# Designed miniproteins, single chains, continued (2), part 64

Each design is a single chain, and the fold is of that chain. pLDDT is the mean over its residues in the fold that is shown.

## One batch from the design tools (miniprotein)

Design m6205
Fold by ESMFold2-Fast:
Structure m6205 (fold): chain A 66 residues (1-66)
Amino acid sequence: SALSEEELKERIEEIRYLRKNKTPEEVEYELQLLGIESAIELHKELGNEELVEFLEEQKKKVEEAA
């Protein structure tokens, strides 16, 4: 289900709060994963199958490195 603007704002605030209690390395890891996941969703909607496959492989490598 699509999130409302208010729900998105609330989740962004929660992420900001959590960042204050995380190490820089943990924040970088989460930002990297969020960036990859957002790119996968965008390119999946656009029908860019080759880019989706590449990004999913990158996500797996990041998750395996953690």
Scores: mean pLDDT 75

Design m6206
Fold by ESMFold2-Fast:
Structure m6206 (fold): chain A 87 residues (1-87)
Amino acid sequence: MAQALYEAGYRAGREEFRAAVAEDGIDTSDVPFGAGLEGVFAALERRRAEMIERYRRESEPPYAEGKIAGVEAAAAELRAELLAAAA
């Protein structure tokens, strides 16, 4: 039970974070502000913090834990993708 809720949360957190950063105009295939990587990383961190705080209030612990882990994984992946694109 708990593992299935965690895994569902993990997938949901990843998808919701990717959707939220796309809404913010952040995309690894399209850099909205050219050379503004510091600004992009700051925007990612603000969105990550907002979503984690929301999930702590919103969901049952196993599902919330999964969503938080999903957001953190997606944020780390996106940051690595942006760093690779900038190199």
Scores: mean pLDDT 73

Design m6207
Fold by ESMFold2-Fast:
Structure m6207 (fold): chain A 88 residues (1-88)
Amino acid sequence: MLRERMEEAYERGREEARALPRREAERKAAVAYTAGGILYAAAQAGDESSLERAAEMFAYAAGIFDALGEEELAEEALKKAEEAIEKA
């Protein structure tokens, strides 16, 4: 189930971030968030298969942001993950 995979990605992001230096966690979140955006744009251009991966990437980034205390960034990333799920 896509929502379950999104929740797993979010928890993975939180766990990995707690084990990493802040700078490294921030880099991972930025990469995942950017990848999610690219996949979401590809889906809007006709590649619907990218929506599931976009949701997982945004959820993973949200988990990292949440672990770092970046509440606004975590909320925005989760919102994008939910938007990707709704379109999938």
Scores: mean pLDDT 84

Design m6208
Fold by ESMFold2-Fast:
Structure m6208 (fold): chain A 78 residues (1-78)
Amino acid sequence: MDEKLKKRAEILKSYGGKDDRVKLSPREQIYILFNALKSAREMGMKEEEKKIQEDIKSLEEQYPKAYEEVKKELEEKK
């Protein structure tokens, strides 16, 4: 359980640290959440996956263009 919180904290730290998530651009917030979602899926953490998906949907509704851009960038990586 603590490992999931640690992963989210490490992702946030790499993008500014000090819990600066609210000051990140919409693209950066979406990118962090997609990386966290991928990790949660690979680990089979269904509850964390659900919460991250809800956060992503909220950002998709507010910033649909940023969501599509980040999604395409991540798909191009694979």
Scores: mean pLDDT 68

Design m6209
Fold by ESMFold2-Fast:
Structure m6209 (fold): chain A 70 residues (1-70)
Amino acid sequence: SKALEALAAGKRTFDLEKGVAAIVEGLGADPSQVPKIVETLAKAVGSKDPKKAVGDPRALIGAVKEILES
């Protein structure tokens, strides 16, 4: 069911927050950027395939770096 997949993707958004926080800390970036990065990634997940932003740790690290450069 697409609704159940969307709900599961929503649950992964809570794990995404923890993952983003760990990446930001590991990069030595300002932890105050974590909410902005999570919001930007959540918007990207809502507008396109959730698997692209959440399912691949390399893609997540790349996206966090790209947002920090913006």
Scores: mean pLDDT 61

Design m6210
Fold by ESMFold2-Fast:
Structure m6210 (fold): chain A 71 residues (1-71)
Amino acid sequence: MTATQRVIRHEVSRLLSQVPSLSEAQKEAIIQRAIDNPEQSLKEIVEEMLAEGKISEAQAQEIIDLVDNGL
């Protein structure tokens, strides 16, 4: 794993830890998608996962709100 991939994992994991409604599988899926697509914002990843039915609208909104608040 590169230094960039480790930073992404650490930062995304820390943010997602503040969303207790997310399962560990959902958190890992978001983290892995962020690592695989480092040019995508977390908002874009969350919107794509919501469109795919992999997370709920409430979970997506909580993540977006955390990103907008500088977390």
Scores: mean pLDDT 80

Design m6211
Fold by ESMFold2-Fast:
Structure m6211 (fold): chain A 70 residues (1-70)
Amino acid sequence: MMQQRRQQMVRQITDYLTTVYGVDPVDARRASSGAVGRFMRDGRIDSPFDVMIQVAIDIYQRIQQSRRQQ
């Protein structure tokens, strides 16, 4: 059950980032996986979707910053 929930959340967040925020699909998936992984580790996978989106955006911004500095 937890693996199916993880995959569903990663997909929903990835789709939201690509559709609403225009994020590159590869970066959106990385950010989504990172956010869901963090919430899973902390036992907070039932957190509101908006909170998960905000964390995914923060991770995406870090990915962008890393690419610009390298």
Scores: mean pLDDT 75

Design m6212
Fold by ESMFold2-Fast:
Structure m6212 (fold): chain A 89 residues (1-89)
Amino acid sequence: MEKLKEALELLRKAVEALRAGDVEKAIEYATEAQKLADEGLISLGLLDERNKVTSLIMEALRKAAAGDVEGALRYLEEAIKTLEKAIEK
């Protein structure tokens, strides 16, 4: 649970960085969040949620690298919602 909460905070920081125009920081935060989300979701046996979060973050990173900030934000927001639901009982 602690890893998922930390991943969620890092994804929120990635969203804030993208809104501020700091694509490099957003990529750093999203990459760290993906590692923590992967470990946390696997440890809980939530493999479907793990696959969804990984795909969403990877698409966000591709969009950010291509300069599609709005697309990247949409995928990060979906990843945040998925993690929020996984943290709930």
Scores: mean pLDDT 85

Design m6213
Fold by ESMFold2-Fast:
Structure m6213 (fold): chain A 61 residues (1-61)
Amino acid sequence: KPVITYEQGVKASVIALEGIDQGLSKEEIIDRIIKETGLPKEFAEKIVDSLIYAKELGEKA
């Protein structure tokens, strides 16, 4: 059971937020997270999905 470090989670979140802000596709953001943090694709996808959802709620609330 791989443990995600706090630093990997923070970096992944920053990359996802920057990618979402730049209008990058979900797949491009996931690829960048994997390349820069080494997180498994499934975890990168969950982080991106969560942040896209949170951003939509924040900007469209």
Scores: mean pLDDT 76

Design m6214
Fold by ESMFold2-Fast:
Structure m6214 (fold): chain A 76 residues (1-76)
Amino acid sequence: EAAELEAAKAKALADIDALRAAIEAGRFSHLTPEQKAQVLELLEQTRARIEAATSVEEVHAIVGEFQQQLQELLAQ
C-alpha cells in the first residue's frame, strides 16, 4: 500500500508538472491570459493536495476533481 501510494503520487505529480510546462511553453496558445492564470492556480492547488494525500483513494479523488474543474474552466 505504501509503495502504491508513492507510485500514485509520483504519476499524478508528473502529469501536473507536464501540463504546467506545456502551458508555460505556450502550447495552449488558444487560451486567454485569464484562463491560463486560472489553470495554473488550479495546478498549484492540486499539486499541494496530492503531496498531502495519505491514501491512493485520496490521490484518485483529487485527480478526478482536478479533471472536472479543468473541464469547467476550459468551457469558459
Scores: mean pLDDT 82

Design m6215
Fold by ESMFold2-Fast:
Structure m6215 (fold): chain A 100 residues (1-100)
Amino acid sequence: MKTVEGTATVTITENGVTITRVVRLTATLDGPDSIELRLAESEATGKDFRVVATLTTLTDEPADVTVRLSIDQDGTASDVSLSFGGERTTLGVTGDVTLK
């Protein structure tokens, strides 16, 4: 199991309204094809929110979470992308994360 930590810019689109936040990111890799992504709750400025997503793989099933990331040899990840299927809410996450 590897843990990825860093910061990420989260873009949430709901009912045509887009909100962008910078949050702390933690993701746990539980195997070759699965990742659990947790975005830490933002502080008091603005709206507090938490995102917890478990990705098995890209399954294309409704309400599944899709995460894309590239990890360097040093365990640094960039271009972390996360989206939910099924509902009208889309989350976009970008940022730099590091494996521990």
Scores: mean pLDDT 42

Design m6216
Fold by ESMFold2-Fast:
Structure m6216 (fold): chain A 105 residues (1-105)
Amino acid sequence: GSVSASIEIEVNGEKKTLSAGGATAKEVVEDFKKKAEELGLKVEVFEVGDMLAARATSEEGVTAMVFANEASGTITLTLLENGEEVARSEAGGSPAYAAARARAA
């Protein structure tokens, strides 16, 4: 099934909700990127080991990150202020990737 996580971020003195969700790691990262860019954040997408990740940064230096693990179907959304984690949201995801890989092998 689809998984979603959300976190509050401050942009230009206003509190906004940044969410990420999807049935796959790719969908989660694409949803995060779209929503973060709609808030005026600068977004970078990258890979960390077997995970897809994205980093969104405000003009004030607040950073939101998403990590999507395709093998486990889990996501982690975290908020950093001055390089320190101040908030985190974790959700179990779809095992669709793991199941598809097992059937292909």
Scores: mean pLDDT 74

Design m6217
Fold by ESMFold2-Fast:
Structure m6217 (fold): chain A 78 residues (1-78)
Amino acid sequence: MKAEVDAIVDKMRQAAEQGIALDPAAAERFQRLYDEVKRLGDAVKNQEEFDKFVQKAKEATGEMSRAAGAAAARRAAA
């Protein structure tokens, strides 16, 4: 579990860094999503908490993906 949590948190960190590079105006939002997922990951001590962490990570990834897609579309339109 810890290795899986660490891997997911690291992927979320990379996604947030890439999102910030694409849209610096969204930096606070991406940082907040990453911090929330990291906090949940640090709290994982059983399978139920791990499942909640994975679900939250998926939700945060979806939010980051939508924001990055909107930023890309805005650049294409400009």
Scores: mean pLDDT 75

Design m6218
Fold by ESMFold2-Fast:
Structure m6218 (fold): chain A 62 residues (1-62)
Amino acid sequence: MEGVLHANGVGDIPATVEVDGRKATVTSPVLGISEGYVVRETETQIDIFLLSAGVSGVFTKT
């Protein structure tokens, strides 16, 4: 699923997110491959806790 990740005020990062239950895999040119957990999912957004960075991000579906 393609979209934009908003993390720690870094701005808009183009990313691909794959969700398997509570697990999220985020792939982007800026971050590479990062694993996280789905905190909350809506029709347009996924709130993800990024394990390697220890921070929350909001992914907007495109």
Scores: mean pLDDT 77

Design m6219
Fold by ESMFold2-Fast:
Structure m6219 (fold): chain A 64 residues (1-64)
Amino acid sequence: MSEEEQEKAEKAFEALKGVDLRDAEAVAAILKEYGLSLEVAEKVLTALSVPEDIKKEVLELLEK
């Protein structure tokens, strides 16, 4: 991961602390706003301990 991608991931991580992590659509919207790749988005969701079912739904929304 590049330094720029890491900075975007950290910003997205902080933004996600202010939202309901159970709302997959809201989580996906924030990740799209920061322009994270699918791989980086998965790492951010894992770092936030997002449940596997919600993480899968978010990643599917990001691929759409």
Scores: mean pLDDT 79

Design m6220
Fold by ESMFold2-Fast:
Structure m6220 (fold): chain A 91 residues (1-91)
Amino acid sequence: MRANIVITGMSEEEAREVAEYINSLPHAVAHLTSANTVTASFEVSREQAEKAAEYVNSLPGGSALLTEVSVGITLNGPSLEEALELLKLLE
C-alpha cells in the first residue's frame, strides 16, 4: 500500500537530512520545499503502515489516517530523531 507523508516545522538542516535520507532509499521519493516542508511517498506493507500510524499518533503534532489502501501521515515539529524513527518503520 502507499504511505504519503508531510513533515513540517523542522529546522532547514534537519529537513534537508530527512529528505536526503528518504531519497537514498530505492523505493521512496521526497521533496524539500522552501518552507522546510518534506513531502514523501513510500510503498509499504499493511503492518508497516499500522506501526507508523500508531507511532505518529503518539507524537505531539502527529496525525495519521489509515485506510485499506493507503496511510496519510502529517507530522509537525518533530525532532530529527522522531522523524528518522518514523522513516525506519517505513523501510
Scores: mean pLDDT 82

Design m6221
Fold by ESMFold2-Fast:
Structure m6221 (fold): chain A 61 residues (1-61)
Amino acid sequence: SKIEEDVKRIEAAGKKYKLPKEVIDELVKEYTEKMKKEELSDDERHRYMLSLIMKAVEAQA
């Protein structure tokens, strides 16, 4: 599914930015919970995914 592909992208980005495993797991959980509750367009899913990753990266800075 598109959600499974997005999860893999989040995990890959988390590894690239050297985020802790626990933070990556929280991002995946938050993303999947959001997708279950809201019907988002492909553009909205992409923007939300990027916002989660960027917030996590900034929090580790």
Scores: mean pLDDT 81

Design m6222
Fold by ESMFold2-Fast:
Structure m6222 (fold): chain A 70 residues (1-70)
Amino acid sequence: MKLTKEERKEVAFVIAEGTLKILHLLSAGTPEARAEAARLDQELDRLWKRYEAGEITVEEFKAEAERLLA
């Protein structure tokens, strides 16, 4: 896998945004927020693994992550 400097920044930014949202949900302290955090973590992990496997492009990764984080 070869990433340009800009592609690395885009992927890293998406991962950071996802991580912050998960931490924010966990800090809310409700069972509903914890369940959402767990679901989001699993979906982002699946998406990341698909990207690492070369199954999706950076653009597809960003679009799917944006949908998950909306």
Scores: mean pLDDT 78

Design m6223
Fold by ESMFold2-Fast:
Structure m6223 (fold): chain A 97 residues (1-97)
Amino acid sequence: SEEVFELLKKAIEEEVKENNGKFNPEGVAEKIEELLEKNPELKEAFEKLLEDEKAFFDALLKAAKEVGVELSKKEVGQIYTLLDVKLGMERIKRGLE
């Protein structure tokens, strides 16, 4: 999804801007979550992207490159793990309603 790709770019840009050119994987993951809360219509497309680990890695690395940020595969893996855990927790919470 082009819209999900633009959300990933914006999350990286906002994290870098807030930290004066420095960022961390946790901060990027938090920005992605904040942007998804503001754009709930993108949640389904984002969840589909997250189900394909390779597609997620490719999308996030491409987004970072387009905004002039170098992400390692290790950093992308950390972001993926944080987001995957949070989605798992949301699914458990929904099952307990």
Scores: mean pLDDT 79

Design m6224
Fold by ESMFold2-Fast:
Structure m6224 (fold): chain A 82 residues (1-82)
Amino acid sequence: SHHEKLVEKVEELLEQIKKSTDREEILNLALAVGAEVKEYIPEESAKVMERIAEMQKADDEEAKKLAIELAEYTIEKLRKLP
């Protein structure tokens, strides 16, 4: 399934976020999640961009937490698609 492959890709991005200690890498991984959302579930794009904006305002620890929450949110939304 197309949605199953996208879930797998976002799960891989989530694992990379969890393992990273670099703010720039974490932000780039979160932006990669956002790009997948914009392309494949554009109806969720506004909410995802809002979450990314919150990450940019946060400190390193909170930015990582928000990036993890973004990836988890994206996976949950993809799993609910028909």
Scores: mean pLDDT 83

Design m6225
Fold by ESMFold2-Fast:
Structure m6225 (fold): chain A 102 residues (1-102)
Amino acid sequence: MDMESVEFQGELTLALALMGLGVLNATESSIERDINSIEDSKIAQEARELLERARELFERAVELLERSPTDPEAVREARELVKRGARLSKKSTELIQSSLEK
């Protein structure tokens, strides 16, 4: 992490976490329709669990940065949470897409 710009890295990470939540909120109804169209209940459940975990990770990153916006350790942890949330969201989208195209 850039220790000289901890505040900037914190603000950037917060913006990324809020964007992740914003995308999940904006697409919630369309994603639920897509998940409900998956015939394999196990795949549908996995897709839901990935999105729920992604949301929790973004929310935890926001809470951490609101509590400790200039703490280098908090910023580092929040960045890892955002990276994990983005990966889980992508995996869910790929799982939904491949399941609907079968």
Scores: mean pLDDT 82

Design m6226
Fold by ESMFold2-Fast:
Structure m6226 (fold): chain A 70 residues (1-70)
Amino acid sequence: SAARDHVYRLGEIYGFAREDVDALIAEVGADETSMMLTALAAERDGFELGSEKSREAVERARAILARARE
């Protein structure tokens, strides 16, 4: 789908591994993954996360990736 293709492109632009993007899509779907990748990239680059939802997205994404990497 277009949403799925968009998420893979975001992952590549932001420097996330394909396997990490695959794990996020499998758990939450393409639309939520795009938000998670954006929030993770913002935090990595030192930007303050402007919302509770963005902070929750980062925490959830980290939990998913930790499980997928084990």
Scores: mean pLDDT 82

Design m6227
Fold by ESMFold2-Fast:
Structure m6227 (fold): chain A 83 residues (1-83)
Amino acid sequence: SEIEKLLEELKKNPSLEKLKELLNTILRSDPALRRAVEALLPTTTFKPEYLPALLEALLKKNFHPLIVAHLVVYLESQGIKVL
């Protein structure tokens, strides 16, 4: 799976670009998840203290729309556009 390879790469050498590629791949593979995330983005308030728990959940393959939405908002706050 492309998602499995991207997860392993992110674990070995974490970077914002790898996180972006992983999130883009997840969202492209699941149109229903993408719609749920897009609906949540305008009302999602990211706080830096959330990041460790969000990353841990993602690495455990928890792709809940709220987790993905917060990570998208985080990347955008770092100047990295997702999609």
Scores: mean pLDDT 87

Design m6228
Fold by ESMFold2-Fast:
Structure m6228 (fold): chain A 96 residues (1-96)
Amino acid sequence: SLKEAAERIAYDAGRLAKEAGVPKETFLKAVELALDDPSVEAIRKAVELLSKYASRETAWEIVQAVLTAYRLYEAAGLSKEEAKKRVIEAFLKGYD
């Protein structure tokens, strides 16, 4: 299902962020920037934040995975607020 695909993608992104050494606080700031304002500039700022700890390629992969999971939750009929909550919850499960 779309929800299962979204959860798996967000979970795997969490695991990648942990392996890359990204702190939880840094990820949550990047997620807030990318999901609350999905403009090119906000996405670029999210990648820059993660790039302090991970390679730019890995930072971009994490941001793309978060945005993809968010879009899949929205496509499954969740509100923007619920989709954001689900992405963060699934990411934190993968990170931990």
Scores: mean pLDDT 83

Design m6229
Fold by ESMFold2-Fast:
Structure m6229 (fold): chain A 78 residues (1-78)
Amino acid sequence: SAELEESIKRLREALRKDAEEFEKKLPEIEKEIKELEEQLPNADPEEQKELKRRILALEIVLKLHEGIKKALEEEEKK
């Protein structure tokens, strides 16, 4: 029981720290998405497939981060 409680506490602390560090990287990630999107119209079909996969991966990461951030903020505020 005590071991599980400590593990949960450490996980919450790790998630908060990861969210804080990720916030610092947000402008770079948003810039990368924009640069990839700007390349799409002039890329060949194979390159477009790769660009779209990279954009999708970055967008998923951003959505997951936003979800984690909101969940942590709601827990902290209640």
Scores: mean pLDDT 82

Design m6230
Fold by ESMFold2-Fast:
Structure m6230 (fold): chain A 83 residues (1-83)
Amino acid sequence: ALSPSEIKLKELAKKVDVRVTKDGFKKIKGDLVEEANKLINKIENGEVSEELLYKAGVLSMQLKVMGYEEVATKLNVAIAKIK
């Protein structure tokens, strides 16, 4: 059984196309950090779209919920430099 916080994290992960399984929180942690690094790289290379910014915003929120504030901050700083 999942806690309410875990259920919410699972629903947020679906919106970023992160694969979620019954034992998936260890995989979700790795996948979310990897996706954050990919999004930061795309943003820094000027590969920006409304879809990418939306995914980056959702992922930043997921990372904050998980306590990965440093990665979330890097992602937010990359977004802020565009506007």
Scores: mean pLDDT 65

Design m6231
Fold by ESMFold2-Fast:
Structure m6231 (fold): chain A 88 residues (1-88)
Amino acid sequence: LSPEEFKALVEKAEKNAKKILIKDLVENEGLSEKKAEEIAEKVLKEAVEAYRLYAEGLATGDEKKLAEAKKLGEKVEKEIEKLVEEAK
């Protein structure tokens, strides 16, 4: 993939992840669309960064980037759980 193609895939993944997360928070957690969107927007930057580090780590065989991606992904997951509980 060219750098431009990779960027387009990341942007598409970000938009899809936002839509899926908002839908899950509204349908399964009972949050309003406004609350779900606020949570999604707050965590998207770190979620996209975790995915970027994971993709780069796989492409280059960089174990440090893979470890950072996992750690950041776990942080994002815990932040979502905390924000959902605070919104209830």
Scores: mean pLDDT 76

Design m6232
Fold by ESMFold2-Fast:
Parts: C-alpha cells; structure tokens; sequence
Structure m6232 (fold): chain A 51 residues (1-51)
C-alpha cells in the first residue's frame, strides 16, 4: 500500500497530473484508478477535488 499512499499524497498536492502521479509511483493510469476505487471508492479526479 506504500505506492498508493504516495499517489494519494501527490494527488492532494495538485502539482502533478494524474498520469504523472501514476508514472511516479510505478503504476499505469488504469492500475491507479483500480487501486483508488478498491481502497477508497473514488476516482483520481474525485480525490483531487477533495484536496
């Protein structure tokens, strides 16, 4: 879950695009979206909007 926690941090910062966040944590965009939905029930866009 370390990579997902880092992705959440980066999405909350707003300094990177969703694709850049996925790349930095070693995930595809599809993997990042699937992991966020599985663990938090949100899309990357929804998580960013809450930050």
Amino acid sequence: MERLARAVELLASGDKTIDEVAEEVGMTREQLEAELKRHFGVTPEELRAQA
Scores: mean pLDDT 77

Design m6233
Fold by ESMFold2-Fast:
Structure m6233 (fold): chain A 61 residues (1-61)
Amino acid sequence: SRATELVAARGREETEALLAEMSRLSREQAAKRFYEEFGKRFENLEEARRYLEERHRKYAE
């Protein structure tokens, strides 16, 4: 939830930084971390990227 709040409040740079961090993890570890932070399950990083970009654009400042 805190990470979701940061992504929603901040611009593309924070989204890219989070995705870069997750890409350093295995796909399974990234999916678990994403679920813990956002309450969402993803099969791969591309789905996570789409979710974050769509959320960012819908709720951009």
Scores: mean pLDDT 64

Design m6234
Fold by ESMFold2-Fast:
Structure m6234 (fold): chain A 62 residues (1-62)
Amino acid sequence: SEKEKALEEAKKKAREAAKKYGAGQGFIDAVEQSLENAYEAGGSPEVLKEAAKNAEKEAAEY
């Protein structure tokens, strides 16, 4: 589904940002858990994409 693809894309972007900026496994796990919780709570694809963008920005600015 579109929502499932948005979740997978968001997780991929979070992992790429963590790898790029040297964030540890704890950061990756926390972000992925947050994305999964948003998905289960009925978050739209747009909400998942925004969460991923925020995670990327946070990793980049840390």
Scores: mean pLDDT 75

Design m6235
Fold by ESMFold2-Fast:
Structure m6235 (fold): chain A 77 residues (1-77)
Amino acid sequence: MEAERYAKESAKSNAAKQAGIALRAVGDGLDNGKIDEGNITALTALETGKRKDDSPEVIREAVEEARKRVEKLKKKL
């Protein structure tokens, strides 16, 4: 149980760092008029980091959500 708590706390800290990376990648994409695989990777890492060690189905959904966000950003550019 304590090991699980430690893993969750570590995952939350990593999620915060991934969120910062994802936001910068999105900002750079908007500034440069380019949304590419780097943006997809950053957003996927953010969504996956939030649900680390959950079921594989949740991880798969996180990847799909990241792709949807990239599509919305492309339309804005």
Scores: mean pLDDT 56

Design m6236
Fold by ESMFold2-Fast:
Structure m6236 (fold): chain A 94 residues (1-94)
Amino acid sequence: AVPKSKLPKSLSESFEVDEDGYLRPTEETLELLKKFGIEEIPEKMSVEEVIELLYEINERVLEEIRANNNKIEESEAAKAYLEFLKKVAQKTKE
């Protein structure tokens, strides 16, 4: 389990932490969010707002998978999410 006050390593590489403890998405993270249809992103986010955003992405990916009869290969958003999860798994093993 991840501590409540700390992001997973993959998320800490996808977000920069400022002096006030707010998170800023990197350019790669912004492109990923746009692929999931999330275009309105605050310049600064709290940890709670990042967690809410991740739940929204997860729900959108699950909806696309269900709409395609559970065929992940037919969803570009699901493919992008799987690549994100692969990067997370790789970072936690290294």
Scores: mean pLDDT 60

Design m6237
Fold by ESMFold2-Fast:
Structure m6237 (fold): chain A 75 residues (1-75)
Amino acid sequence: APLPDSERTERALKREKLLREIEKQVDALYKSNPEEFEKLAEEAAKKYGIKPTSLQQKRDILAAYLYEEKLKEEE
């Protein structure tokens, strides 16, 4: 059966909170340790087969990678 609307909303809110926390961690990492940020962003980009061309794209790729890894830990 399809998930009830309330359960879908709760799941969406949990995932939104997780994504926001990860984006905040990525921003904090860039500000506190830009070398480690660059290294992790490069590793994430290699896994997705993408060559990032901007700082924002590097942040987005790293956030997506960490989000997927965190979802695997919760399953």
Scores: mean pLDDT 76

Design m6238
Fold by ESMFold2-Fast:
Parts: C-alpha cells; sequence; structure tokens
Structure m6238 (fold): chain A 89 residues (1-89)
C-alpha cells in the first residue's frame, strides 16, 4: 500500500491534502491521519477518509493518484506530520 507524508507548519489552520498512488479500478479512499510528534513519539490526533480528487498516472495505466483531505487547526508549538494511505472499500 502506498503512503505519503507531509510535515505541517508550526501554526496551521486549514485543509491538509495528501496524494497516494493506488490501483486503477479498485474503489478506494485516502485515509489522512494527523500525528503530533513529541520527543520522537507519534500520537494520532485527527483522522478522516475521503476522496477529493483522482488522476490517472500518465506513465502507468494500471495506477491512479488519489487525493484525500482533512481540516486541522494546530495548537502553538505543535510538531505535526500528516500521513496518507490508500484504503480499498
Amino acid sequence: MDVSEQELPATYDGPVYLTVKAPKGVKTQVLVTIYRVEGGLRTPVASASSLVAEEDDPENPEMVYLTGGIHYKSKPGEQLVARGMAIPL
């Protein structure tokens, strides 16, 4: 399963979008999880599954790029990492 990660700015309020690669023709959503990072430990603080956009991979006709999203508002001083995963339905 393909996964994607993005570090969020120290102060953030808005949509977080992550794009993952998945097999074409399989009904799939993107699970986006926001992790708080404290002393190297990751704690999940928010999660949602969605499908916001789908695009064909021009170099691989068996694959698609799927985009999922979640809205998050950070607290001052939080270190945050967003992780996206393709989940078949």
Scores: mean pLDDT 82

Design m6239
Fold by ESMFold2-Fast:
Structure m6239 (fold): chain A 77 residues (1-77)
Amino acid sequence: MSPEDIEKMKRALGLAVQGLRAHQAGDTERARQLVLEAADLLSEVDPEAARRVRELAERGDFVGALREAADALMRGV
């Protein structure tokens, strides 16, 4: 992957982490918003991972969404 793609994936991972923290704090609406923003960034680099992150966020599985985003970054390195 290009350095720009890696930076986008790192940013997406950061948003997914913020989303999980929001969910743990009881703000599920903010968690969904943050994880969907992460999926939008991922769609520019790994559309398949972005689709899975979006599906997990819609189901309220923010731990799964973070894991998927982390796995996408690890595959790209």
Scores: mean pLDDT 83

Design m6240
Fold by ESMFold2-Fast:
Structure m6240 (fold): chain A 94 residues (1-94)
Amino acid sequence: DAEKLVSRIGGVKEVRVEGDKIIFSVEGISFEIAKLAYEKKLITLEPIEVNGEAWLELTLTRPLSEGDLLLIIGDILSLYLNKEKLEKEIKEKE
């Protein structure tokens, strides 16, 4: 039910379970925004690009914990809080 729990988090658009990994897309966040956020250490989870969308990866060695859920929520909130600033920086990169 890890997929169901993550899918109920606000801002999560799609969730997939791939072996020991949960990957999820964040609504309205491009890969460029998520990558810059990760490089600036604004998020903990590593972004990957899937069909032009930003997906965040969480590796599970045990069943999904409350700490894992809080980390996901924290990263999503950080992305939304910083979205406009990151988007502006991407446009001003050169």
Scores: mean pLDDT 81

